# Designed miniproteins, single chains, part 87

Each design is a single chain, and the fold is of that chain. pLDDT is the mean over its residues in the fold that is shown.

## One batch from the design tools (miniprotein)

Design m3007
Fold by ESMFold2-Fast:
Structure m3007 (fold): chain A 75 residues (1-75)
Amino acid sequence: LPSVEELRARFDELKPRVEKAIELAESMGDKEMAERIRKAYEDVQAAIDAGDTVAATASLIHLERLVEKVEEKAK
């Protein structure tokens, strides 16, 4: 499993993409997707803050997948 420091760095790098993905989903009228991304972001933050590397890793992968899905639809 990645360290907390590694997960935090990966999450910090992802944050600008998350913000853009939320804006993009909202602009497309996909409010449900925007809410799912916000929830996934909150889950990652909570897991990192708790030091739960297992939960943080799983939540981060899920968040990355949602962001990529929105970015793919924008192509």
Scores: mean pLDDT 84

Design m3008
Fold by ESMFold2-Fast:
Structure m3008 (fold): chain A 87 residues (1-87)
Amino acid sequence: APSPAEVYLARVEELVAQYRAGKISLAELRARLRELADEALATMSRGELSVLIAGLLELAGREQAAGHHGIAAAIGEVVDEMRRRLA
């Protein structure tokens, strides 16, 4: 079975794909990413959250390298928020 981190990463990748397809706005992407982060912080263990944060940073790095700076920034903002709330 997929891990909780793998499930959340798949949901994030689906939102990113919807944005790239023009189905949602950048503002909607940011809002939905924050909702997913809030859900993850409420439901996942610290170990699972660490795996999720690492996966999100890898995704943000790939999007930045591809020139998708808006997506990379939106993911980075969510990671920074999650890190603040875990400290």
Scores: mean pLDDT 88

Design m3009
Fold by ESMFold2-Fast:
Structure m3009 (fold): chain A 94 residues (1-94)
Amino acid sequence: FKEEAEKKIEEAREKAKEAKAVGAEANKAGDTKLGGELESIAALLEDLAEKLEEALKSENWKETSERVMKALEGAMKLADEEIARAKAALAAKA
């Protein structure tokens, strides 16, 4: 479980970087609303990854980390959908 959780933390942090990059691109294209949405998703992924990392170090890590892991998996799915939507919107403007 800990190895799987550590992998999810790494994946979430990489996804947050991607969301920030696409958000910056949206802001440059003049779509500040889309940029703000992606910045919010990146912040959520970073927050949940940090919480999962802390949960794995806790004395009751199994209960705490399972709950945070489910939240992180949901946030990562949302991030995938929003990043794909943003990339499509930016391509349509080009």
Scores: mean pLDDT 80

Design m3010
Fold by ESMFold2-Fast:
Structure m3010 (fold): chain A 74 residues (1-74)
Amino acid sequence: STMDQALATVDRILAALRAGDWEGAHRLMAEFETLMGKLSPEQRQAVLDYYRRRLAAAEGDTAPVPQIEVVAPA
């Protein structure tokens, strides 16, 4: 399915990033954006959550979340 392809592309992006292949990662990100355009809003959210979780896991405790959160009630 398109969603499975998007999830597989996330794993490929992370593999490229781990290898230091920034050019390959950028190319895969362009393909990823095309796949995301074919998904429903709910599927896009699920794939983005997967991407964020995998990025965080690959970088250990580093949290390079591109969101600016000024207020986070605990």
Scores: mean pLDDT 72

Design m3011
Fold by ESMFold2-Fast:
Structure m3011 (fold): chain A 88 residues (1-88)
Amino acid sequence: RPLTLEELARVAAEGGGSLGPLTGDQAIRAAMKGAEALGVPATEEQARKGAEDWMASLGTDTLDREGYAQAALSAAGHAAGPGFPVPA
C-alpha cells in the first residue's frame, strides 16, 4: 500500500540516523531510505538532488520531519525519471 507522509518521514528519519533536523550526509541517507521504502531505490547522487531540491524550494539547509518525506519523494522522482508525482 502507499505510505503516508508521516510513515515516510519516520522511515527517512531512520536512514538519517536522527529524529531532529538533518543536514548534509544525514539528509542524503534519509532521502535514500525513504525512496527505498517507496519501492524506487535511489543512488546517493539522486538522493542528494532530491534533498537539495526540497531544501532550495524552502530556502533552508536542514530537513525537518515534513522535509524527510518530501526529500524522499524528490529522490524517488530522480530515480524513476520525469513524470513521477511528488505531493505538494
Scores: mean pLDDT 68

Design m3012
Fold by ESMFold2-Fast:
Structure m3012 (fold): chain A 90 residues (1-90)
Amino acid sequence: SEEKEIVEKIKEIAKKLAPVPLEEIESLISDEEVRELLRQLEEAESISELVEIAKQLFDRNSALPIPYLIALSKVVDNPEVKEILKELGL
């Protein structure tokens, strides 16, 4: 679907923004819940799933969703993403 293609584009942009591949840091994450959310973020197939999972990671004081939030802001007009980025000074 068109949304699935948009989601893949967001993930591609996020990977380019990340300083290291997410798969390389997953094994270094000791919080099992954060690790599971990261896996869900990588497997998300809709914009709403990406936003919800990224927000859950952000609410846990994780920096891991920041590349995804920036990528989302470049591709979609989402008020929740804009609010989070504003709180980060981005």
Scores: mean pLDDT 75

Design m3013
Fold by ESMFold2-Fast:
Structure m3013 (fold): chain A 96 residues (1-96)
Amino acid sequence: MEEENKRKERIDKLRKAVEEGYEFYQKMRKEGKSVEEIIRELAKELGLEDLVPQLLKWYEEAKTKDVSLPKDASEEEQLLFARFGGILLADEEDEK
């Protein structure tokens, strides 16, 4: 069904966003930027700078808790969360 194709496209889009966040982290870390600066730059590129305080809070919570996506998140917010997830994955690997 077309609805299944739309779901697959949405999942694929979110996976690409995670990969983009991972690559963005690696690029910015090579340039000597901190994780906080990387999060700020990511939000700026997506036009969601107002979410920076929330992203920094989720980053701190992710160290001790599971981070949940808000149920009412817009598509743009979901893509920001997916890229942020990629950053968190890269940061955890970089600390090992």
Scores: mean pLDDT 71

Design m3014
Fold by ESMFold2-Fast:
Structure m3014 (fold): chain A 71 residues (1-71)
Amino acid sequence: TTPAQVAALFGEALREQGVPQDVVDRVRALLETQPLAEAVPAAVKLLREAGVSDDKIAEIIRLLAERIAAS
């Protein structure tokens, strides 16, 4: 799986959970430009700052991890 594919999958999961488009765009930019080990914690911080619940963040991360593992 390429970084661009991971960014696209993450962006889709965020949109499905009702995250605002500006936040989705910022998270995608992080995933496209940063290694995953750095980008994922930064994305989680951004989502919390944007008011996304910890339960939704955990579900998004779980779904993303499953989709990456299946690839």
Scores: mean pLDDT 76

Design m3015
Fold by ESMFold2-Fast:
Structure m3015 (fold): chain A 74 residues (1-74)
Amino acid sequence: MTGLEEKMKRYGEEFAKKYPDLPELAAKIGFYKGVGDATGETGKKAYDSFIEAVTKELQRLLEELQKRIEELKA
C-alpha cells in the first residue's frame, strides 16, 4: 500500500472505532480513499482537503451524536 492509502485507512479505522453508528461518515472516508487511490494530482488535493474537512466534520458529528443520544435517553 502507498503511504497515502495507509494514512487514510488508519484514519478510517480510528473513526469507525469511535463512531460505529455513523455509516455516513464511513462512506465519506471511503470516497476520499478511493479518489486518493485512483488519481495522482486530484488524490493529493482530496487528501489535503479530506484531512481538513474531517476535522470540521468530527466537530459537527460530535454535536449530532450527542443530540441523538439524548433522544434515545428520553
Scores: mean pLDDT 63

Design m3016
Fold by ESMFold2-Fast:
Structure m3016 (fold): chain A 72 residues (1-72)
Amino acid sequence: SLKEKAIELLEELAKDESLSEESRKALRNVANYLRQTELSDEQVRALLALLAQELEKLGDTKAARRLREMAS
């Protein structure tokens, strides 16, 4: 499912120590939220797009791009 793929990507990115600590925390928080919450695919995509925007602002452009690709 999209939710399962999103959680896997978020957890993978959260292990990347080259990312800012704030980005890694946001990634972990969103992964945990997805595990606990029933969301539609549209809601999952919207959440990933918002998270990508946040990571971009923090300078983590490559991680943000991967999130946007999944959100599409």
Scores: mean pLDDT 89

Design m3017
Fold by ESMFold2-Fast:
Structure m3017 (fold): chain A 73 residues (1-73)
Amino acid sequence: MSEDELLSLPLSELAEKIVEETDPEKQKRLVEILQRRLGLDVDGVLDERTLAAIRAADPNLPEELEARLRELI
């Protein structure tokens, strides 16, 4: 999937791709794309700041998906 496609995905779908990705390098790139979309510093690290920004941008984010993202922090 291209960067443009990832930038246009719903935030929940991008988050699902991050939690399903087993390759650390690919996961880092997905996190960087997420950080760009949220206007955050791009470091490729999923942290509490990034998680809070997803929640603020997508109030419909599933609780199960948020829990899985938190496990990656």
Scores: mean pLDDT 79

Design m3018
Fold by ESMFold2-Fast:
Structure m3018 (fold): chain A 67 residues (1-67)
Amino acid sequence: GAMAEEAARLGREAAEAALAGDLERAQKIISELRKMAEESTGDARAAALAGVGEAERALQETLKKLE
C-alpha cells in the first residue's frame, strides 16, 4: 500500500544520504522510519523496519570510510 511504498522510498533516501555523508539527514529519516514502524502494522511496518536496517547499514559503511 501507499505507506509501505513511502517507507521504501524513505529507506532509499536515508541510505543515499548516509552514503553521501549527509549524516544529519540520514538520522532524521531513520527517526521518521522508526516512527512509521511504531505506528503501522503488517507490510507497512515490515517496509519501515527494512528501511531502517538498510539506512543503518549505509551509515556504518560511511562511518568506516571516514576513519
Scores: mean pLDDT 82

Design m3019
Fold by ESMFold2-Fast:
Structure m3019 (fold): chain A 110 residues (1-110)
Amino acid sequence: SEEKIKEEMKEYLEEVLKLEEQLLDALKRDPSVPQEIVEKQEELVEFLKKLIENIDKLSVEEILKKVEEYIKKVEEIARQAEEAGLHELADLLFDRAKEIKEFIEEIKKK
């Protein structure tokens, strides 16, 4: 059922948001992280918060499109981290994008 799929997506995205907020706090405390990366992480957290707040107003297809936009934003931050020599951060973000892509593909099969 569409309602059950939306609940599953919301719970998953709420857990992802917690990880993104924890990462933002860590990046803000690290003076070696470029300010542009911190700002993009803040934008990412706000994007995800707005998506979660509006989930009940969106179709499953609209939510999936927003999550695909979110994944692209994560991958952009990962690329910027790699260019800045923050290889561990880049790897973490690419792995996160991969896990979320796998979750979306499972939802699409339902």
Scores: mean pLDDT 89

Design m3020
Fold by ESMFold2-Fast:
Structure m3020 (fold): chain A 95 residues (1-95)
Amino acid sequence: SMELLDNEEAVLGSGPEKSVAKEGEKVKVTVTRIHGELPEDVKLFVGGKELEVKKESETKYSAEFVATKEDEGPVTAESSRGVGFSLVNLKVSDE
């Protein structure tokens, strides 16, 4: 009964809690389980950099970072046990 564990693929949605941040502002991003089991190996990426995630609930991880212009774009979630969708892109303002 160790077979079939890789058949339970999770579906994850990720994004910032707000779609626009100022450069230098602290931004919170979340990844939420849409389907399946929330994997323990979830990684969150913004602007090509990996964020340190924390478990907030049985369906959600979060991470916080200081926004830079290079962080503009999708918030991506990766796991060996699931597929992630960036639901909202982050915009970074320099004003």
Scores: mean pLDDT 78

Design m3021
Fold by ESMFold2-Fast:
Structure m3021 (fold): chain A 61 residues (1-61)
Amino acid sequence: DIEKAVEKIRRLIERGNLETALVYASSQLTATERDTSMPEEKREEAIRRLREVIDEIEARL
């Protein structure tokens, strides 16, 4: 569930656990990119959202 993954990443960012947030987000991105069972439109949206959060974390590092 992408919503729960993004919420978990957001909580890690709020707690200042940026490196943990980055590792978790990167892991979720890789898993989502490899998930061929997910509809294409949902996979593309999930990838976009995960990339956006990763970029936000990297900007804070």
Scores: mean pLDDT 83

Design m3022
Fold by ESMFold2-Fast:
Structure m3022 (fold): chain A 114 residues (1-114)
Amino acid sequence: QEAEKYKSEGIKYFNRGKTKYENGDYQGAVSDFSEAIEAYKKALEIKPSKEIYDNLAIAYEYRANAKIGLGDYQGALSDLEEAKKAREKAEASPEKIAITQENIDKLKEAIEKA
């Protein structure tokens, strides 16, 4: 199944990006998370899935954190907004959506203080 192929590719890139992020390679992490996001989006074009929307949201959140590590606060804000949309499509709990909104609000505060 083509959707399964893209889902598996997305997971592979996400795990590689996560390892780079944990090692402080923020630029490499952004690259791998971007590949994961594209793969998840391709999987969703073929077959919508709450699980893949959850994976997409997590990938956007990790890419946002990597962008913060690079000083790209506007790019991080955009990714957190996309993560919230993906959480909504995943029919995530109101609590999980509220946590994503809290992260958006905290990042907006950090930008205002700079």
Scores: mean pLDDT 88

Design m3023
Fold by ESMFold2-Fast:
Structure m3023 (fold): chain A 79 residues (1-79)
Amino acid sequence: SIEEVKKDIYDSIYEVLKEAGVPEEEAKEIAEKMTEIIVNSNLDEVQELIAELVDIMYEKGLTDYAKGTTEAIKEYLKK
């Protein structure tokens, strides 16, 4: 179902953000925003999704976490 897909996307993003050291509250908010972007087809490619995530991190003042989050995403996708 769409609900199961949303949960999988959210959980994946949330885990990556947690691994990068993003605080739980911010990680949940970012994961929620990214899940909506993906589901609403605002972005079609993984590279654009990563760029959007970095922009959201920058907007929230989480610039110190942006590099770690990008590296965690690269490791997640490398499997």
Scores: mean pLDDT 69

Design m3024
Fold by ESMFold2-Fast:
Structure m3024 (fold): chain A 64 residues (1-64)
Amino acid sequence: DAATREGLRLAAEGIRKLVGNQEKADELYARIDAGADAQTLIDEISEIGKPVAERARAGVAAEA
């Protein structure tokens, strides 16, 4: 429970920084704080972050 919520908050912050969508990040934070279904949040965050995660992986590989 606590670990899942912590991970969701970190993912939402990543969306804010990498996607630059403050409104979406704020919405996700509000839903996490309200106790929204973790499964739904994980699925939505994964969808939003998918292209960004791919680019981040390429960047990390170059820095490794």
Scores: mean pLDDT 69

Design m3025
Fold by ESMFold2-Fast:
Structure m3025 (fold): chain A 80 residues (1-80)
Amino acid sequence: MTPEEQLLLQEADEVEQFLEEASKTLNLSEEVHRLARELVDFLRRVAARELQLGAQPILQRIAELRARLQKAIEEDRKKQ
C-alpha cells in the first residue's frame, strides 16, 4: 500500500468518525449522511484502485465532495 493510499483510507475513517461525533450534538440531515457516504465510498474506491482517474481529477472530486459536505453540515447547524 502506498502512502497516498494510506492517506485516502485515513481520510475516509476521519470523515466517519467526525459524523459519529457530530451526530451526538447535532441532528444531521439525510443530505449530510448521503454526502458523507459518497465521499467515503469515493475515497475507498480510489484507495482500492477501482477508479482509472488521474491524480488531479481525484483531488478535484475530493475537494468538491468535502465542500458540499461542509456546506450541508453548516446548514444543519443553523437549524439548531
Scores: mean pLDDT 76

Design m3026
Fold by ESMFold2-Fast:
Structure m3026 (fold): chain A 68 residues (1-68)
Amino acid sequence: PSEEELEKAKKIIIENAKTALEILKESPQFETLVRRDAGVTIEELEKVVEGDEEVLEKLAKKYLEQNG
């Protein structure tokens, strides 16, 4: 993917991570579904929201492989 596509994917991952964490705060039972269907852990979502660039890039590349 291009650097521009990767940057867009990173923004999507950050917004999705924030939304998922907000949902999980209200409905912790969805943790298993998020892990199964998205292939990410709560720890990875938290790291992305906290600004972990390595985890963010990894998830963005995975997103592009599945949706690009």
Scores: mean pLDDT 73

Design m3027
Fold by ESMFold2-Fast:
Structure m3027 (fold): chain A 71 residues (1-71)
Amino acid sequence: SAADEAAARAVAAARAGDAEALNVHLSGIYTLAQSGRMSVEEARAAAREAAAEAATPDSRLGAQGGLDALG
């Protein structure tokens, strides 16, 4: 699904330490959650996993920002 793809891309970007790519994919997750194409719980889970798996300080901060934006 688009939700599963978005979550996988966000986590992959976090693991790579690619803060710019991570921000793009977290914005995608936010849009899917806002449009009802992804549950808020699934969106938060993806953002939390990205934060936990983030390879660099910048990618950790980006993931945390995405999680905070989701509430």
Scores: mean pLDDT 85

Design m3028
Fold by ESMFold2-Fast:
Structure m3028 (fold): chain A 93 residues (1-93)
Amino acid sequence: MKEKLKEAEELALKLLEAKERTPEVEENEKKLREFLETVFGLSEEEIDKLEKILNETNSPLGSLGLIVLSILTQESEKEREAVIAALKEIAKE
């Protein structure tokens, strides 16, 4: 699990720094979507809605990176679960 969380953080940072949509960027986006769905329990619809709400990135895929980093930068499992719950609530609006 720790290795997967570290990989997700590295992928999120790469997406935030991305200047154009390359095949590598598309593969990294797909991997992060799979992490959000399988590890954090977000649905595809919730992820899509959160990306539409976030508009503070200068990267083409920065919103997805910010969602992942907001979860991974929490110091405890309880805080990560609280952030995931808040993201799901935001996605309902």
Scores: mean pLDDT 73

Design m3029
Fold by ESMFold2-Fast:
Structure m3029 (fold): chain A 68 residues (1-68)
Amino acid sequence: MEIAKEDAIEVLAEEIKKKIAEGESPLEVAIEIIKSALESGVEEEIIREALKKAGISEEVIKEAFEKV
């Protein structure tokens, strides 16, 4: 019972968009999602793709990974 790579990216991207819509900064949302997803065993590549799909800039993604 394995989640498809594409499904994991889509689910994370929707969660990221929702948090940003609630007023959190893109950097704070990225840090929270990275920490939570890594603790859940999600691969860094999937997390990066989800952040990009959610519209977070490459610079913010890089900074968020540095702060985790």
Scores: mean pLDDT 79

Design m3030
Fold by ESMFold2-Fast:
Structure m3030 (fold): chain A 98 residues (1-98)
Amino acid sequence: TEEEVERERRLGIEHARHTAEAETVAEAVGGTLGAVGSALSAALTGIRGGRPDLGAEGALEVARFAEELAEDPSLSEVSRELLRATAEGIRRLAEATR
């Protein structure tokens, strides 16, 4: 469970980076969907393993990373808005799975 949650956390962080580095709206949306999907997988993996706390923490780390990226003024406004939306969505998901 811990190793599986860690894998999904790392994937979520990588997807958030894709949103930040996106040159098109479609690429930014793709990164956002990937980050949310990986955070959901981390949360569900935690629940299935009897460790919902671990899954929620993994998801919240993806949310924190997205929030930090959204503060970079060199990013496009679309990327920053999508990163903020990603973080908020993940935080609501993590809260619901506790």
Scores: mean pLDDT 83

Design m3031
Fold by ESMFold2-Fast:
Structure m3031 (fold): chain A 87 residues (1-87)
Amino acid sequence: LPSGATPDVYEVLELSEEIRKKAKEFAENPSKELYEELTQKIKETKEFLERMRELAKQQGSSLPLPLVELEEVVKEAEKIVKEALEK
């Protein structure tokens, strides 16, 4: 179903890996381009996770483990961005 479709697990895992990679690269060598790319991906991923959490709750289930892990990856990336900007 279009509005109730769960994401492909491989897409979720790939997204988690990409966010962690970009966050690490940004922490090592901060750049404006990486900042913009990383913050945009974080924003889009947070919106996606919020929708998935809503759907899971409505169906009486918890978020699947890959999505829970993605949420943690996003939170860690946000922390890395904030810490780098404080320098």
Scores: mean pLDDT 76

Design m3032
Fold by ESMFold2-Fast:
Formats: sequence, C-alpha cells, structure tokens
Structure m3032 (fold): chain A 85 residues (1-85)
Amino acid sequence: MSAAEEGAAIKALEEALKKNPDMTVFDALVNYLKYSEEEARRLIREGVEAGLLPEDAETRPASLYKPLELLVLEGLLAIQRAVGL
C-alpha cells in the first residue's frame, strides 16, 4: 500500500474497533486492511503458526489486538509471499 493508503487503513480500523469491539480479526483484515477472504485466512493461519495469534484467532475479537499488531501480520504474509509461500 502507499503510505497514505496505509495510514487511512489504520485510522479506519481504529475507529471501527471503537464502534464494534466484537469485530473479528478476520473481519478487520478483509474490511479494513483490503485482504481477500483467502488472504485473510492465510494471514491468520501464518500468525497462529508464528505464535502471534491463538488457534481460534479467526473468531477472536480484533479489539484484543492493536492495529499495529495486525500490520505485523501483513508484514509476515508479505515476507512469506516473497519467499515463495
């Protein structure tokens, strides 16, 4: 993402988490971080395998995580994609 797009996504996610604390990690990735459903599920699975997320992370409230923590998951997906995953 561009720096402006990334900043806008972070702000949108922070506001959404304040309004809907029941929003799942999956919902946050798809609706605010611009991931497809397949990409969001893959990112969550990689986060679980890396020990960053619990095994039930897909259904966990996203409000349990800071927006920055969800961005770290994006970085993990990008690195794994770059190395052929």
Scores: mean pLDDT 65

Design m3033
Fold by ESMFold2-Fast:
Structure m3033 (fold): chain A 87 residues (1-87)
Amino acid sequence: MDFTLTDEQLEKLVQQVKDLVRSQASKPLSELELTEESLKLTEEVLKKLEEAKKNNVDVPQELLDYHIAQAKQLIERLKKEIEKLKA
């Protein structure tokens, strides 16, 4: 099944992750630092979801596949934003 997010949905997820990182930060972060920390957090979440799927945890596989697909799309968007910020 194709779990493709719209640009608007993806932008909202990016903003939510950045807001979470910003709220947990002990110091003000630059836009680049904020985006890099958001990428790191999303990659850690993806790794945990993939490990959960591999270990047959007590959750529906379809739900794991959905969240894995969303995390992968978010990672690609964050990588693109980092490249733009470094350009």
Scores: mean pLDDT 80

Design m3034
Fold by ESMFold2-Fast:
Structure m3034 (fold): chain A 100 residues (1-100)
Amino acid sequence: SKYDEILEKFRKKVDELVEKYLAGEITPEEFVEQLRKIAKEAIKEMSKLTPEEKIKFARDLYDLLVEAAGRLEPHLTPEQRELVAETIKEIMEEFEKIVK
């Protein structure tokens, strides 16, 4: 389905970003910058979805972001964990504005 295609695209983008961080190719600051860019593209793709699919996509994408944060947590300082958590919170607040 169109929904599954879009979700899988963003799952792959988030996974690639996590892999780059774990490989030491990017900093935590670069990670959150790229995550915001992924979120911006997700917002554009959400415009193609039904209202019900937008709500589901926001939830599924949040789950992907939380899973990614969990994979990074053992490799982050407390301050860097806070940066990632605040970034995810801000992204989800933007998604909530679109689905409300």
Scores: mean pLDDT 82

Design m3035
Fold by ESMFold2-Fast:
Parts: structure tokens; sequence; C-alpha cells
Structure m3035 (fold): chain A 75 residues (1-75)
């Protein structure tokens, strides 16, 4: 539904801001922003039948960005 899409996009944006706060590298911040934009677009374009798949994919992609941020922080 439209409401589910809007709520999930807000969660993605909040999660991305939290990840971004852990990053000092400008290139990694740009990559995170690109991934966020790509996933938001995918969710907005998803049909009702594909919405769960798009949400799952977005969760995995942001999770990967979070792990990358943590690894770089460890040096």
Amino acid sequence: SEEEKEEFIKLLEKTAEEIKSEITDEELKKELERVLEEQIKRIKEASEEDLSTAMAAATVELGEQYLKALILKRK
C-alpha cells in the first residue's frame, strides 16, 4: 500500500542517517546516498505484489553498507 511504502522509506532514511553518522569518509557517504536513492526509487516503483521483495532487497543493501562502515572504522 501507499502507507506501507511511505513508512518503509522513512525507516530507510532514518537508518541511512544513523549509518552516515558513523562514516567520516566522503566517498563512502556518497556510496551510501547512491544506494539509498536507488532503493527508494525501487520501492516507489514496486507493484503491490513485488513490494515485499523490494523491501527485503533494500534491507540487505543497507545492511551491507552498515557492515562496510563498521569494517572501515575498525581499520
Scores: mean pLDDT 80

Design m3036
Fold by ESMFold2-Fast:
Structure m3036 (fold): chain A 80 residues (1-80)
Amino acid sequence: PLDKEELRRAAEESIRAAEELIEEAREALKQGNRKEAIKKAILAMFLALVAASEADLAGDEELVERARELQKEAKEVLDE
């Protein structure tokens, strides 16, 4: 099993990837490309879920809350 420091780094990487995908999804919506926006938002949702689990296992409550906020942002894109 990964140690808590490795889990925290993994969560941070997943959070960064989710943030990038959410921004790309929002740009796709601005361009009228709804299919691309949906694909990117779904990928961001999965990465945010993974990040929340990694952060929880690492005991980093702040990082868990950041991941949960990204899940909410991804859902908002999907609801548009």
Scores: mean pLDDT 85

Design m3037
Fold by ESMFold2-Fast:
Structure m3037 (fold): chain A 95 residues (1-95)
Amino acid sequence: MEERRERIWREAEATFAYMKALGKVGELVEKDMTPEQFKEFWDAVRAGDWEKAEEIINKYGSEETKKAWELLKKGRDALAAGRYDEAIELFNKAI
């Protein structure tokens, strides 16, 4: 069985989709927030403090930014669980 090769390829595809979705969230955050708020958001993301990042999005983000963040969050959870097809669909909806 070529399960390992297939898994690696699907994981790479999902990871690429994640990076594109994260880039879209970054564009929206930059548009919605002051430089100080934008820095606070990325500091939280860099620290892996997803609860703090979500709090900042909910406080300062537009409805479009909040929707993109929820899709990114759900996609990231699917990716971590190995549900690559679901992750790709969710990330593509965030873009």
Scores: mean pLDDT 81

Design m3038
Fold by ESMFold2-Fast:
Structure m3038 (fold): chain A 67 residues (1-67)
Amino acid sequence: LSEEERKELAERARKGMLAVGASEEQAEKLAKLILEGGSKEELIRVGRSTGQAGALAVAYEAGEALE
């Protein structure tokens, strides 16, 4: 991914997390991991830590977009 594509992915993931009821802290944590080159496994771990299926789905989708 280009720097621009990575920023767009991070913003979409942040908004997706908020839309499914995750906290701002959880949404920012996921977005920061995407921007910092975090792995799919790390993203999924953050999504799973929310306890919300929707947040896990957002994290999984972002991780797939990195592949």
Scores: mean pLDDT 82

Design m3039
Fold by ESMFold2-Fast:
Structure m3039 (fold): chain A 91 residues (1-91)
Amino acid sequence: MEEGKKRMLEYVKSLSPEEQEIFLEVVKILQEILKELDPENPEASKEIKTLEEAVETYMAMGLYLQTQPELAAKIMAEFEKRATELMKKLE
């Protein structure tokens, strides 16, 4: 667990500043969707201020969703819709 978090954080830190901003936006979108579909999940209400906090939240959500494949499928479908709309705004 701690080793996985360190490796993910090092990977994210190795990304370009633009890619790091995309990662932060992705985590925030996933957190918003989780809050709508599973508001009792503690990760849904966690404030993200740093890349380290974003990595921690992303990994915690990922581990939780591995135990709930139906919820994971719904979150991914909603994320694809929101990502498509975000891409249109960036054009």
Scores: mean pLDDT 77

Design m3040
Fold by ESMFold2-Fast:
Structure m3040 (fold): chain A 68 residues (1-68)
Amino acid sequence: SAVEEIVERTVEELRERAKTMSPEKAAEVELLADLLRQEVRENPDMSPEEVREMARRALAAVDALEAA
């Protein structure tokens, strides 16, 4: 599904970015990835557009974490 593809692609991107971070920040990114997967599992009626917006926010959170 489009939703599944967006989630997996976003999780892969989050994990790739975590590779260049400290272990503490990398753990925060793994939690964000897990929360994204959980949110989609708990809300199966979510549209691809809603999941893309959620993915965008997760990536923005990682940008903020890198800047901290």
Scores: mean pLDDT 84

Design m3041
Fold by ESMFold2-Fast:
Structure m3041 (fold): chain A 71 residues (1-71)
Amino acid sequence: MKEALELEMEAGVYEIAAAVAKRLGDLEKALEYLEKALEKLKEANKIYPSKVIENNIEALEKEIEEIRKKL
């Protein structure tokens, strides 16, 4: 659980950074942070699968797609 928890916390930090970047209009940086958050959540889900992590992965994938459409 320690490794999965650390990855979830890291993903959360990247999600906050992405939200800030989006607010500043830096969509390219926001995309980078969201992709890093997605990577961390996918790794956490491999270690300790959960519906909460799965739902967050789906939400991030949709957000990444929407940002890519604007670039």
Scores: mean pLDDT 84

